Designed miniproteins, single chains. Designs and how they scored, part 70

Each design is a single chain, and the fold is of that chain. pLDDT is the mean over its residues in the fold that is shown.

## One batch from the design tools (miniprotein)

Design m2427
Fold by ESMFold2-Fast:
Structure m2427 (fold): chain A 70 residues (1-70)
Amino acid sequence: LSPRTEELLRRAVEEMAEAQRRIEAGDYEGALRHAERVLELAGQITDNPDLAEALRAGAEELRREAERVR
């Protein structure tokens, strides 16, 4: 991976972990904001489309789980 893509992946993983913590705390709005940031980071990954797709899928799963605690 390029250094840029590695940094975007690292940030996306941190945002996904924070979204999960917000879901566990019952913070639906906070979880959605962090999941949205994962989608934005995935959109910036242009050199690995499989990775970008995996991150988008993970963000959509987090959004579905957040709706369950709404």
Scores: mean pLDDT 85

Design m2428
Fold by ESMFold2-Fast:
Structure m2428 (fold): chain A 73 residues (1-73)
Amino acid sequence: SMKDISVTIIDYMRDQALRLGKQYPELREEALRVAEEIERLRDIAYESGNNGVKAAEEAGRLLTRLQDRIEAS
């Protein structure tokens, strides 16, 4: 279902943020904060399927911002 797809994508993005924190120790605290925020969005997607797509989009923006920070470092 769309809800299941949204939750799965958000879980993947959370795992990506955690992986980046392990690869770039200087950004570990920021990566952990981003992963925590993505986890909150995952909970929103889980509770309301209608908000799942928007939650996944926001999670994607948070991950992209973290990736941009790594490129700037």
Scores: mean pLDDT 80

Design m2429
Fold by ESMFold2-Fast:
Structure m2429 (fold): chain A 81 residues (1-81)
Amino acid sequence: SMLEEQLREAERQTRELEEKVKRREELSPDELAKYAELGREVSSIAGRVAREDPRLRERALEVAKRGDEAVKELLKALNEK
């Protein structure tokens, strides 16, 4: 389904964001802000999938949680520069 495809893409982007969090000290302020914005978008998409498809809800909420945590860590790194 379209929602399952959107969730798989959100999972892929969440993994990329988690890799950026690991390298956050190497990222510029502009890169940190850009990835934080991407993370908010990913969490928003995952939250929508959770509301629209009960079968994907648990999986989508986990993606949203991981996205929110990545945003938090990226913004923390941005504030420390």
Scores: mean pLDDT 89

Design m2430
Fold by ESMFold2-Fast:
Structure m2430 (fold): chain A 84 residues (1-84)
Amino acid sequence: MEVKIEAKLVGSAGMVEAAAQGLENAKEGGGLKSVEYKITIEGDKGTAEIKLVASSEEAGKSLVEGLKDALKEGKFDKAEVKTE
């Protein structure tokens, strides 16, 4: 019941770094089995490429919904999410 998720986030440097901190917090909380991310910052803009394994389908769905909500709130310019 582990869910693999790949995401690409584009937004402000601060929001991209906040997303990375959120993933570390989710891992410490037991929602994630593993997380790998690559952040590229150019001036005030950032891109995060994320690969993670959620501990459960519920944790994976919550994480995807959280990312979609953040995009709707304008926290990111673009978000691409794929699940396996």
Scores: mean pLDDT 77

Design m2431
Fold by ESMFold2-Fast:
Structure m2431 (fold): chain A 71 residues (1-71)
Amino acid sequence: MEEVQKRLEEAAKEAEGKSGEEALKILEETARDIEQTYPVKTDVVVKDGVATISALSTLTSEVVSASVRVK
């Protein structure tokens, strides 16, 4: 899950200061890539000026997430 968490944090940083729509696009693209590479289920939420991406391990039930403020 460390590689997944790092990937989420990188995506959140890229989305920082973007509009909600642009942040959602960045995080959804990252979520799709992560799901193809790792055995995880992802979720992306943009709400109240915060964009959050999370990943649930289908093997260990561990959850990692990253969030960032958006415009």
Scores: mean pLDDT 81

Design m2432
Fold by ESMFold2-Fast:
Parts: structure tokens; sequence; C-alpha cells
Structure m2432 (fold): chain A 65 residues (1-65)
């Protein structure tokens, strides 16, 4: 499903961020991979990636490295 593809792409992006990738670049790549826009929200000590799908919203949080 689109939701599953989005969740997988966001999970990979979160891992890339944790491994030292630029969060904005990781979010952009995830959006391209999943075919939906990915929003990046920065909170103190946390980065949140969110995408909307017809099956519901998908969000993944990653600690800021």
Amino acid sequence: SQRDRVAEALTRAAKRILDGADPEEAARAAGEEAGVPVELTREPGTIILTAQTPEGDVSVSVPEP
C-alpha cells in the first residue's frame, strides 16, 4: 500500500539522519522515493518526519544526533 511505502521510506530517512545525513536532504529523498511530500519538524533534541496518505498520516521521530 502507499502507506506502507511511505512508512518504509520515512524509516529509512530516520536511520540516515541518525547516521549523520542532513535531515532536509533525507526528508527530500524520502518524499521522492515514496511519491508524497514529506514534512520535517525540528523540536529540541528530536526530528519528526510526517507524510499524509489516503490511508492516514505516517510519522517517524528520530533523536537529533
Scores: mean pLDDT 80

Design m2433
Fold by ESMFold2-Fast:
Structure m2433 (fold): chain A 66 residues (1-66)
Amino acid sequence: EEARRLVRRVAELKGIELTDEQIDALAAFLDANPARGIGWVLRMLAATPEEARRLFDEAIAEAKAA
């Protein structure tokens, strides 16, 4: 699945380890919100590793709330 692969690739690039459950939750959120997902990916690619970790935590929390 495209969103799942994208989430895994971004995590790899930033050196962040995610569980399969976190990857699935984020992928589902991105599939439901593609425009927001593009903006999130761009922010992640520009972020420092510390910022990237916070952005992942925020996105996972939002995905679980949605």
Scores: mean pLDDT 74

Design m2434
Fold by ESMFold2-Fast:
Structure m2434 (fold): chain A 62 residues (1-62)
Amino acid sequence: SARERALAFAVERLREELIRVTGDEDVKVEVTVSGNLATIKATAGDLVVEHTVDLDGLAAQL
């Protein structure tokens, strides 16, 4: 679905940013979805980043 594609896009963007910042390719990702909002928590070593995306808004751009 468009929402699944949007979520995958958001996860990959956050993963790429953490790899770029840390140099660590072992990134762990946890996703929590509430309605149209997805909270993506990515961990690379000691760095933890959370990003919240509007799935319908992002899907409209894909």
Scores: mean pLDDT 80

Design m2435
Fold by ESMFold2-Fast:
Structure m2435 (fold): chain A 64 residues (1-64)
Amino acid sequence: SEVEGELLREALDQLKEERANLRAQLEQAKSAGDTKRVAELQGEISRVDAAIATIERLLAELEE
């Protein structure tokens, strides 16, 4: 569906922005020596990366 593809692209853009924000927070946490926050942020980044990969796969399926 064209609408489904558009919604997935919007979700992908939002996830990429979230990933950039999480990476910025990770660098701040590293500078502060907050090892617990570093581990939490690495987990969140991994979650977002997995979601991005899933949406990219779904978009590829819709293009074929």
Scores: mean pLDDT 87

Design m2436
Fold by ESMFold2-Fast:
Structure m2436 (fold): chain A 65 residues (1-65)
Amino acid sequence: DDQIRATERRSDQARRSSRSNEIGKATLDEMPSSASDAAWLADNSARWKKLSDDLQRQADRLRRE
């Protein structure tokens, strides 16, 4: 089903975006002057992770229908 695959691909993309922001935060955590930027990246990572989880649950629901 193309809809399930598309939703799973979007979930994977959101998870990759979350990881990218988390890696960026880890790099900035090594520089004390970048605390505000690190916090911004952490927030973005969390938001992408939530979207990824929501899309994965939607894909799981579609598989049960």
Scores: mean pLDDT 75

Design m2437
Fold by ESMFold2-Fast:
Structure m2437 (fold): chain A 97 residues (1-97)
Amino acid sequence: SAAKREEEELARLEKEALELQPLLEKALKAAKKLEEKYPGLKETDVEKAYEKLLKMIEEEKENTEDPEELEQLEALEKILEILKRRIEEARAREAAE
């Protein structure tokens, strides 16, 4: 029964990863540009890194006039929100077990 639950969860994650592939490509391009502009992004605290990235994305969104760059930044923001949700769900599951 545990093996069936793991297989279903893995299948869901694989399907979600496939659907998110175009969004991931755009997010990676935005992340590379942010790393070049803000070389201090190597934060060891995951929550602080998330807050810093979100603030940098907001500042770049206000300062960009390029629609392609804006779309890439919005994609990165969405990926970060999905990752935070998944981490919180995983932590809640571990706390319940």
Scores: mean pLDDT 67

Design m2438
Fold by ESMFold2-Fast:
Structure m2438 (fold): chain A 86 residues (1-86)
Amino acid sequence: SPDMRNSVNDMNRSMSYVRRGDYDTSMSYMSSSMDSVVNFSRDTGVDWTGVFSRMHRSMSYVRNGDYDTSMSFMNSSVGDMNRVMS
């Protein structure tokens, strides 16, 4: 799905910007990734509540300066998304 591919690409960009210390740009890409997951969930009827929860938590951890925990939640979300793109 184009939406799922876009979501994974934006999440990978978000993680790259966290590693670079550009947290505002990271949050922007994470938001874009979430919008793509919403569109995919709406089109397919698949429950993405767990992915959304982890993405919201990763954003909260970035705001709190816990970047390592944020990266863990982002990576877990990408893993779930990649399983659907096979």
Scores: mean pLDDT 79

Design m2439
Fold by ESMFold2-Fast:
Structure m2439 (fold): chain A 63 residues (1-63)
Amino acid sequence: GLFEEGLKLLEESKDPVAKVVARELRTLSEEEAVALVKKNKEQLMKAIKDPLAKKGLELIASA
């Protein structure tokens, strides 16, 4: 699904911020992780520079 695809894009990113975000999201339920990304989307998009990881955030926010 969109959530798992988005997480994989964050994990495969070379951006260390994206890797940390993916690790934290995997400690949460899918519902909690999606809510966290939606709530913090602006800050996460600003912190993560890799376009692949940004696509991952969009997929998670759309789940």
Scores: mean pLDDT 86

Design m2440
Fold by ESMFold2-Fast:
Structure m2440 (fold): chain A 57 residues (1-57)
Amino acid sequence: VDELLEKAEKAVKEGNAKEALRYIQDAMLENPNPTPEQIARIQKIAREAIKVLEEKL
């Protein structure tokens, strides 16, 4: 799970919002009961990915 979140964070930094969202989805499918820290991390990555998508529109 943590590896997928790391990949998602890297993808967002590289401007690959679609790839970041896919990694988040994979992480949630692999672990449906994430820790509070993992939830906060997922939320942060998702917000950054949405901003990247909005900027590309």
Scores: mean pLDDT 77

Design m2441
Fold by ESMFold2-Fast:
Structure m2441 (fold): chain A 94 residues (1-94)
Amino acid sequence: SFEELKKELEEKLKEIEEEAKKKFEQAMRDLAGAPTEVRRNELLRIMIETLGKMQEELDKVLSKAKTEEEKKELQKIAQEIANKLGKYAAELLS
């Protein structure tokens, strides 16, 4: 069902989100005392890798979605998690 497909995406994206948060926190520890630009660039690198993993999981569920409305809802879920991660990374630099 679409609800099962949506739940599968949400669970996989949550795992990717938690892995990314751990990588952000580790990068901030490893780069403690480094210039802000160096720390920002490393967080951006992790974010790009994370967005790639999220896109792979999104593409898998999009291939199974039956309607354009279902595809739009799945894309919205991924975008909301991506936005939340971007905000988290930005807050680590403040």
Scores: mean pLDDT 89

Design m2442
Fold by ESMFold2-Fast:
Structure m2442 (fold): chain A 65 residues (1-65)
Amino acid sequence: AEEEAQRRLDELFARMEEAIRRYLKEVWGLPDEEIERELERFRQRVDEMLAAAKEAGLTLQQILD
């Protein structure tokens, strides 16, 4: 269950990063360096949210539901 949830989470984040990268490039016209900075901020925020959820006793499966 947790391994399956981790795989789903990894796939979700990969799709989200691709969508964000495309959006920032196509809609905002940002240079690659700025896009990478925004993606790094996104990854940090996600890590913080996941850490907080785990501290609250939530499993990855519960987070994805």
Scores: mean pLDDT 75

Design m2443
Fold by ESMFold2-Fast:
Formats: structure tokens, sequence, C-alpha cells
Structure m2443 (fold): chain A 66 residues (1-66)
């Protein structure tokens, strides 16, 4: 839970991606594209999100905690 989010954040930092935690899609729907957002399911899905963001050259990725 909390430790898994810390693990994902460490990986994001290593790959040069800012991982932003949000409670819903509402705060990010008006952000400037490209927007990469995934619903948090487990550590594997969070790591996949971070790796995908890095591969695409994105500076920021959103993790929805629902």
Amino acid sequence: KKKELEEAEKLAKELGVKLVFVESFEPIKNDTPPILAHVYKNLESAKELVEKAAKMGLKKAYLILE
C-alpha cells in the first residue's frame, strides 16, 4: 500500500519521471496533453506506468489511487 507507492515513486525518480498521485481523473482532465494516467491496481501496474512514461519521453505521469 504506502510502501508500494514509495517504491513506484523511487522508480519514477530513477527514470526522470514525476509521478503525481491523484484521487480521480477530475484534476488532470484539463491538463495540457500528452496526459498519461493509470488507475492504481498494484505495484506492477504502477511500474508499467512509469516505464511507459519514460519510453514516451514524458516528464510527468498520473497515478489514480482508486
Scores: mean pLDDT 73

Design m2444
Fold by ESMFold2-Fast:
Structure m2444 (fold): chain A 74 residues (1-74)
Amino acid sequence: MREKIKELLKEAIEYAEKGGPENFEKAMELIREVERYSKELGKKLMEEGRNEEVEELTREVVEGGRKVAEAMEA
């Protein structure tokens, strides 16, 4: 699950860096998938009391989303 989220974030950044409306739309689709996977994984980690991993996951998703936004604004 974390590896899939990492791959999706990398792909989203790559599409955002390419620029243009089609690539921006693809980047946003990938970010929506990241949000879906991260919510599912985060819920499972919280149920298991693995709060440190929830914090790590949240940081990874936030940082990745920020990079996508910065690439789209460049």
Scores: mean pLDDT 80

Design m2445
Fold by ESMFold2-Fast:
Formats: structure tokens, sequence, C-alpha cells
Structure m2445 (fold): chain A 67 residues (1-67)
């Protein structure tokens, strides 16, 4: 099931990985990133990205990797 809450959680996990594990992604970080990229609901994905408190450039990169 597609939901904004699930996308938000995945995005938060990716952000945490970027902050905490900048050298390597662990399995949890990779899973969260793949979930974001392959999420079926573009609207939920885009809304979650816009709600992040990261640089606009990083938001655009995340949007660009989504199918």
Amino acid sequence: ASSLASVQKAVQDVNKCQASTPKNYNNTCVTALQYLITHPDADSFNRAIEQLNIRQEDKEKLKAVRL
C-alpha cells in the first residue's frame, strides 16, 4: 500500500544515513533508498521530498532517481 507516512519514514532513514554513515550505506539505508526510488505513488514521493529540511540540490537529486 502506498502512503505518505511510509515514504516519509524512508526519506528520514536516508537522511539519517547521509548524516550518520556518510562513508557507507548499510542494508537499512539501502532498503530505504530503494523504497523511495521504486515507490509506485509519485505524488506521495514528491510531497515527502518537499517536506525535507535538506538542500534544494539534494531534493532534486532524490526526485531525479525516482522512476
Scores: mean pLDDT 60

Design m2446
Fold by ESMFold2-Fast:
Structure m2446 (fold): chain A 74 residues (1-74)
Amino acid sequence: AAITPEEFERLLAEQVARARALGLPEELIEAGEAAARAAFEGAPEAEKAEIRARLAALEEKYAERLEELEALEE
C-alpha cells in the first residue's frame, strides 16, 4: 500500500511530537526527521548516506540518554 505525502507528514509529526514529549534532544529529533523525509522523497544516495551518518553519530552521542528515556517508558 502506498502512503500519501499527507499521511507520511502526519505519521512523522506524531512520532516527532512523541519524541519531544519524552525529552529527546532536538538535534537527534531533527536528524531522525531528516532521515525519514530523505528516504520517503527518494533523495540522492549520497545525501541519504550523509544524513544516516549524522543520525548514527548523534545516536552514539546520546546513547546513555536514550537508555535513560527507555527506562522511563515503563
Scores: mean pLDDT 77

Design m2447
Fold by ESMFold2-Fast:
Parts: structure tokens; C-alpha cells; sequence
Structure m2447 (fold): chain A 75 residues (1-75)
């Protein structure tokens, strides 16, 4: 992968929401790791080959909860 994004959501996602979001991100050709944090937030790590895929994945994440922070890095 050429791009990595770390998205923190203000709310915890259920296991079902995590699985649904991961599948949607995989459908656009990216990969995601999703983890609920001890503070009640959710961390989503997205890896993709293109910036467009990262941007699309971030838009999918926004459908589930309000974003607290986003960091995008080119690898």
C-alpha cells in the first residue's frame, strides 16, 4: 500500500458496524483495521494504493460516527 490513514471516531462502533464498515472499505480496494479504544472512541486504520481510495474510505467512516481526528500519510 502507498497510503495510510488513521481515523479516530468520537463513538464506539458495535462489532456489526465494524464488520460492515470493513467490508465496505474492502469493496473499494482498501484495507481497514478497526478497534474500539478504552476511552469510548474508535480507531480505524486504512491502507490503500491510491489517495482516492483513502478519501473514499474516510467518507465511508463518516457515515458511522463523527470524526475526532484524521491523519493521512504517504508511505
Amino acid sequence: YKYLAVVTLKEALSKEQQEELKKKIEEIGAEAKIENLDDGTTKVVIEAETKEQVEKAIELVKEYAEIESVEVKEL
Scores: mean pLDDT 81

Design m2448
Fold by ESMFold2-Fast:
Structure m2448 (fold): chain A 99 residues (1-99)
Amino acid sequence: SEEELEKKFNELYKNITPEQLEKARKAIDEVAKKPLSEEERNLLATMAAVIIEAYKKGYSDEEISKLFEYFAKKANLSDEQVEILRKAIEKLTGKKLKL
């Protein structure tokens, strides 16, 4: 299943536009409410944009949750970074993640 998640990530990532990344960055900035490094900001914004692209392609809530968990694990995100990412996705989608 990790190989399938990696393939899905790469497919979704290739379809992200600069405008989608900018919207994600703004959401990250708003929910973080603290200074983030450019590296952290770009990492979290990229992950948020990929999750939003998955929603647009009709992925189920279960598939989205697995994709989110995969990103958090692979990038070794802190609990604070996971919370920022979760809140940004919820803000951009208007939906609560089941995590």
Scores: mean pLDDT 81

Design m2449
Fold by ESMFold2-Fast:
Structure m2449 (fold): chain A 63 residues (1-63)
Amino acid sequence: DEKKKEAEKLAKEAIELAKEDPSSEENTRQANELINKATSLDVEIGNKAAREVMKIAAEAAKK
């Protein structure tokens, strides 16, 4: 499924962007844009990526 492959690619890019600088609001914004596009192609893949990105950001913000 072409849409699923595209969604997985976008999700991976979003996660890698978040891992590169998890405390950056700019990186978070870009990652969210990629996740929104992935979600429009495949909701499950997009939702998984969103959780992963949020987890990365939360861990970076943790005391």
Scores: mean pLDDT 79

Design m2450
Fold by ESMFold2-Fast:
Structure m2450 (fold): chain A 83 residues (1-83)
Amino acid sequence: MPPDQKEIDEGVIEISHSSLMTAYRHSPSNEYFADVLEEMAKKSKNPEVRRELLEMADAARRGDEKELERESLRYSRALVRHD
């Protein structure tokens, strides 16, 4: 556990969430973005990360930007969780 856990966690969440929402907005289609997330989920060995990627893919496929923002934050939080 790093000494500056809060700063590290905030940075990871901010970068992850911002990057995902930017990728979504600039993707050629909702289907394309969802497919990329599903492929990332298949390659993930962390079950928590896999679940959150699949939930983001579902939200993106439906075009539910508000749900996608919520799931993006959940995914980003999962990246900073201890095993």
Scores: mean pLDDT 78

Design m2451
Fold by ESMFold2-Fast:
Structure m2451 (fold): chain A 65 residues (1-65)
Amino acid sequence: SPLAGEALILLQERLEADGLAVVPGKTEEFVRIVEEEAKKASSPQEAADRAYERLREKGLLVGRP
């Protein structure tokens, strides 16, 4: 969806700014989480923020080398 695409971009920008990356091999799960949160959100920013919290809770974020 267009909202999910925009949320994905916002989330990737936040991860880069925070020095974080998605765990290698977990890209499909990462995209799925963003798409699920986008369906429940009223804005791309809300979807990105909720997806970030879910990724963090699931341990899917690691520090960049």
Scores: mean pLDDT 85

Design m2452
Fold by ESMFold2-Fast:
Structure m2452 (fold): chain A 70 residues (1-70)
Amino acid sequence: AEPALTAEQQASLARGQELVVALNKARNGEEEGKKKLKELGFTDEEIEAIQNSKSGAELGAVVDRALARK
């Protein structure tokens, strides 16, 4: 195992956790969550879709689509 791999894994997990927190805040209508999602490269349209998601599966589908674009 390469040391860079473990550092990358930790960074990836931290980014994923940060994304999940931002998604939950945005779904709750919190401005901080919306701003964080914009900082992470989400568009206003994608943020609106996230807020309008009714289940974790719908939320996951929107996020996967958005991340696949980059």
Scores: mean pLDDT 72

Design m2453
Fold by ESMFold2-Fast:
Structure m2453 (fold): chain A 80 residues (1-80)
Amino acid sequence: MEEKLKELIKILEELLKNPFNVDSYNKARRLIDELMKEEPEKAEKLGDLFVEFGNAVMRGDVEKAKEIAKKMIEEAKKLL
């Protein structure tokens, strides 16, 4: 859990700088999927926020995507 959360935070910081980074998006998706399998109740909010992040990216809403990425970083830090 902790190691995956720390890696996720680093990737989310990259997505905060560039929300359209496909490599970082795919890494974040994989880590969130793994966290959801291990601890679904704890990771549910991260999963929900990641769906909202993806929706913002698809709409080209950079400011909303960055806002959601910041919220995801804070939620991941709370789980450490």
Scores: mean pLDDT 85

Design m2454
Fold by ESMFold2-Fast:
Structure m2454 (fold): chain A 57 residues (1-57)
Amino acid sequence: PAMKVVDTSVKLSPDNFQLSVDSGVYMMIGGVYRMLGNYDDSDRYHQRAIDLSSQVQ
């Protein structure tokens, strides 16, 4: 599937790719806060991830 990685880079503009990465990072941060017992912060970061993914549409 190395060809799929190349195709993804070509199909997604650098801006859209960056938005996808940022969305993933916010999702990870939310998960970390949840493990630490900061549910409020976890929910906020998850919502930000969703908002960023909406920008790709």
Scores: mean pLDDT 68

Design m2455
Fold by ESMFold2-Fast:
Structure m2455 (fold): chain A 64 residues (1-64)
Amino acid sequence: SEEKIREEIKEYAKKNGITDEKLVENAINFALAMVETFGISEEKAIEVGKTVLDIDLEYAKKKA
């Protein structure tokens, strides 16, 4: 469900100290768009959202 995808991505963000609500919303929206466009599974969508957040974390580290 959409709710489960949202909850899992939000929980992952919280665990990794991501407080930027826009970054979290962007990760959720991208994951949901992958479900709608490509028909990926809920589990795969959650992994996609987590990967987007991982990229955001790496970018933040490189900015000092």
Scores: mean pLDDT 82

Design m2456
Fold by ESMFold2-Fast:
Structure m2456 (fold): chain A 70 residues (1-70)
Amino acid sequence: DKDKEKQIRYEVYKEILELEEQGLSASEIAERFGISNAEVRKEMKKNKLPSRYLAVLELAIKKKIEEYKK
């Protein structure tokens, strides 16, 4: 469901923004979502993302969508 994926994207984005406002680094936010630094680097290279925060966002969204489908 594309509408559910849109909702998950917005909720994850909001959570990451709140963690960033609390002073967490991209690496600390990745750890909170169970994402390794190696996965972040791979996502940045694969999708040509300019920042670690964008890579963490995309990986966290993918993880939440997969979690929802199970």
Scores: mean pLDDT 80

Design m2457
Fold by ESMFold2-Fast:
Parts: sequence; structure tokens; C-alpha cells
Structure m2457 (fold): chain A 69 residues (1-69)
Amino acid sequence: SEKLIEEGRKLAEEYKKTGKYEISEERKKILQEIGETLRRIGDNTDKGLKLYLEGKISKEERDKLTAEV
């Protein structure tokens, strides 16, 4: 959900704010869950990004897929 994405963003922000380079087991699990959720929800957008990174599509084509969301 969007709430999980926002929670992950807050955790990353706190990490930078505190100046600590440690990531707890709980933070790792949350980040992994967010990543999996993004893959499931944004399957078309994630597929487009993956194809772009593999050099199979252009940046313009990837941007079109992202803009549609």
C-alpha cells in the first residue's frame, strides 16, 4: 500500500538524519516488503523500468509507462 511506501521513506530519512550507517533487521524486512509490494502493484511500470535498465527499451518509452500511472 502507499502507507508502507511512506513508512519506508520515513525510515530512510531517519537513517540519513541520525547519521548512522546501521539498518536493523526490522528495517530490512520493511524495505524488502515495500520492494515486493511495488513489484506487485506497479507490474507494468516495474516491467518497463526493468526493460530500460536491460537496454531493451528507451528512456522515453519508460517515461511514458511511468506517466500513465
Scores: mean pLDDT 61

Design m2458
Fold by ESMFold2-Fast:
Structure m2458 (fold): chain A 68 residues (1-68)
Amino acid sequence: MLSPEEVKEKILKETKERLEKEPENPAGVAEQTGKEIKKAYEEGLLSEEEAEELQDEVLRLVLERIRA
């Protein structure tokens, strides 16, 4: 079982990798990552607060890529 910190690190890393592989689809990457965060919350790997903080960080990365 992954710790909340490990889950957060994994999702952030995977989001960055997806944005590099799919630079033309940042909105799709955001949606897919959002579903992964929700799944981790539903499985009890993240608290509600941890999931919200992680989603905010992911959204920031995606928005920076969209505007670049």
Scores: mean pLDDT 78

Design m2459
Fold by ESMFold2-Fast:
Structure m2459 (fold): chain A 88 residues (1-88)
Amino acid sequence: MDEIAQKVIDQLQQKIANAPTEGQKLLYQAELLLFQASLAAQQGNYEEAIRLLEEAKKTLEQSGLPEEVKQQLLKDIDEAIEAAREAA
């Protein structure tokens, strides 16, 4: 595994463990899923990338973020899913 990628994963896992609120924890979990999806896509594994993006959507839906912010993030994830499907 790429050394930089492993450091990012470790940092995100530490942020999840130390998150001050449940909402912040869910945001960091979604960020980790998005990062892992990016790595899967970089490896040409678009099926796994799409699965991880779908999981990130579910996590964000539970986050309690303001609806306006939530809708923008969900739109960005949907665009990433479409890009992964077209690249496959």
Scores: mean pLDDT 80

Design m2460
Fold by ESMFold2-Fast:
Structure m2460 (fold): chain A 90 residues (1-90)
Amino acid sequence: MKELLEKIEKLEKELLEKAPEMSDEEKLLETGKLLLEAAKLLKADAAEQDVLLAGIAKLAEEGLTAVARELAAHMLELGFDPARVEAALA
């Protein structure tokens, strides 16, 4: 538990250090990446992953397609199921 909390704290610190120099789109992207990395560390189940994918699909529907695409790519890099990621963006 302590090791997991320390990893989450490091991710939060990195986001906060970058935030002052970011656009709103970049802040949204980096916040999304932090949430995906936290989900990976917490071993998010299939239902929890589907909620994250639904959020990414919603960003694409709202016209934030670049952010949605980069978050989907980050999910693939973190080892989430490619078939689920592709289905959510279709």
Scores: mean pLDDT 72

Design m2461
Fold by ESMFold2-Fast:
Structure m2461 (fold): chain A 71 residues (1-71)
Amino acid sequence: SDSPYIPLREARQLLAQGKAALAAGNPQEALQLYQQALAILQIPRTLRHPVPPEFYELEAEAQQGIAQAQA
């Protein structure tokens, strides 16, 4: 496709880093990483490009991670 690609790899890496930070007892670091992942995932919506099904799974993981880090 000649359409702009969604940076899902970057989002997955940030989610993995956020999970690792949360597991290590660093909720503030985890919060920032999850917020960065969520921001990346929302760029395609702003540009009104089609979103693959896995986008919603990654978005949900980022939102759940933010909630856990803020608990």
Scores: mean pLDDT 75

Design m2462
Fold by ESMFold2-Fast:
Structure m2462 (fold): chain A 93 residues (1-93)
Amino acid sequence: SPELLAAVEKAKKDAPAIPADGAPVELQRRVKEAVEALKADENNVEARITLIEELSKLPSDEARANVFAELKAANVSDDTIKELEALVKKANA
């Protein structure tokens, strides 16, 4: 969708200063809020946009995979998770 593609392009452009030993508390909070919003409604476009933008800022693929595993455990559809994972990977490419 145009909104998700715009989020990918913004994530590519944004270069936040992330500590070498982990994500800032504020980034972790935004990711958690987006995850909780998607658990409540997986069609929440704003939460999907936030997740794409903020996950691209996480320091490792392992950290991103842990968030997607949490969404799977919460019964978010595999199709939604695969789409979000692909868009985040595209933002980091």
Scores: mean pLDDT 74

Design m2463
Fold by ESMFold2-Fast:
Structure m2463 (fold): chain A 75 residues (1-75)
Amino acid sequence: SPQIQALHQQRRALIMDQADLSVRMIGLIVEIKYSKDPAVQAEARRKYEELQRRIDAIDAQIRALQEQIRQLQAA
């Protein structure tokens, strides 16, 4: 089904975006753990929390697309 294929492509793009954000979070963990400047640590923690919210939003979109795919496959 072209509709199911389009939903799979959208889901794959979101999974790739989520993976890219996860890589960025690793860099922030390094700054939080090893920086001796409290201002740098505080900024890294703030950015980490922002990336976590973005990952959570993408995860919700992936779940919604997966549910749509399941419904179309069951029809």
Scores: mean pLDDT 88

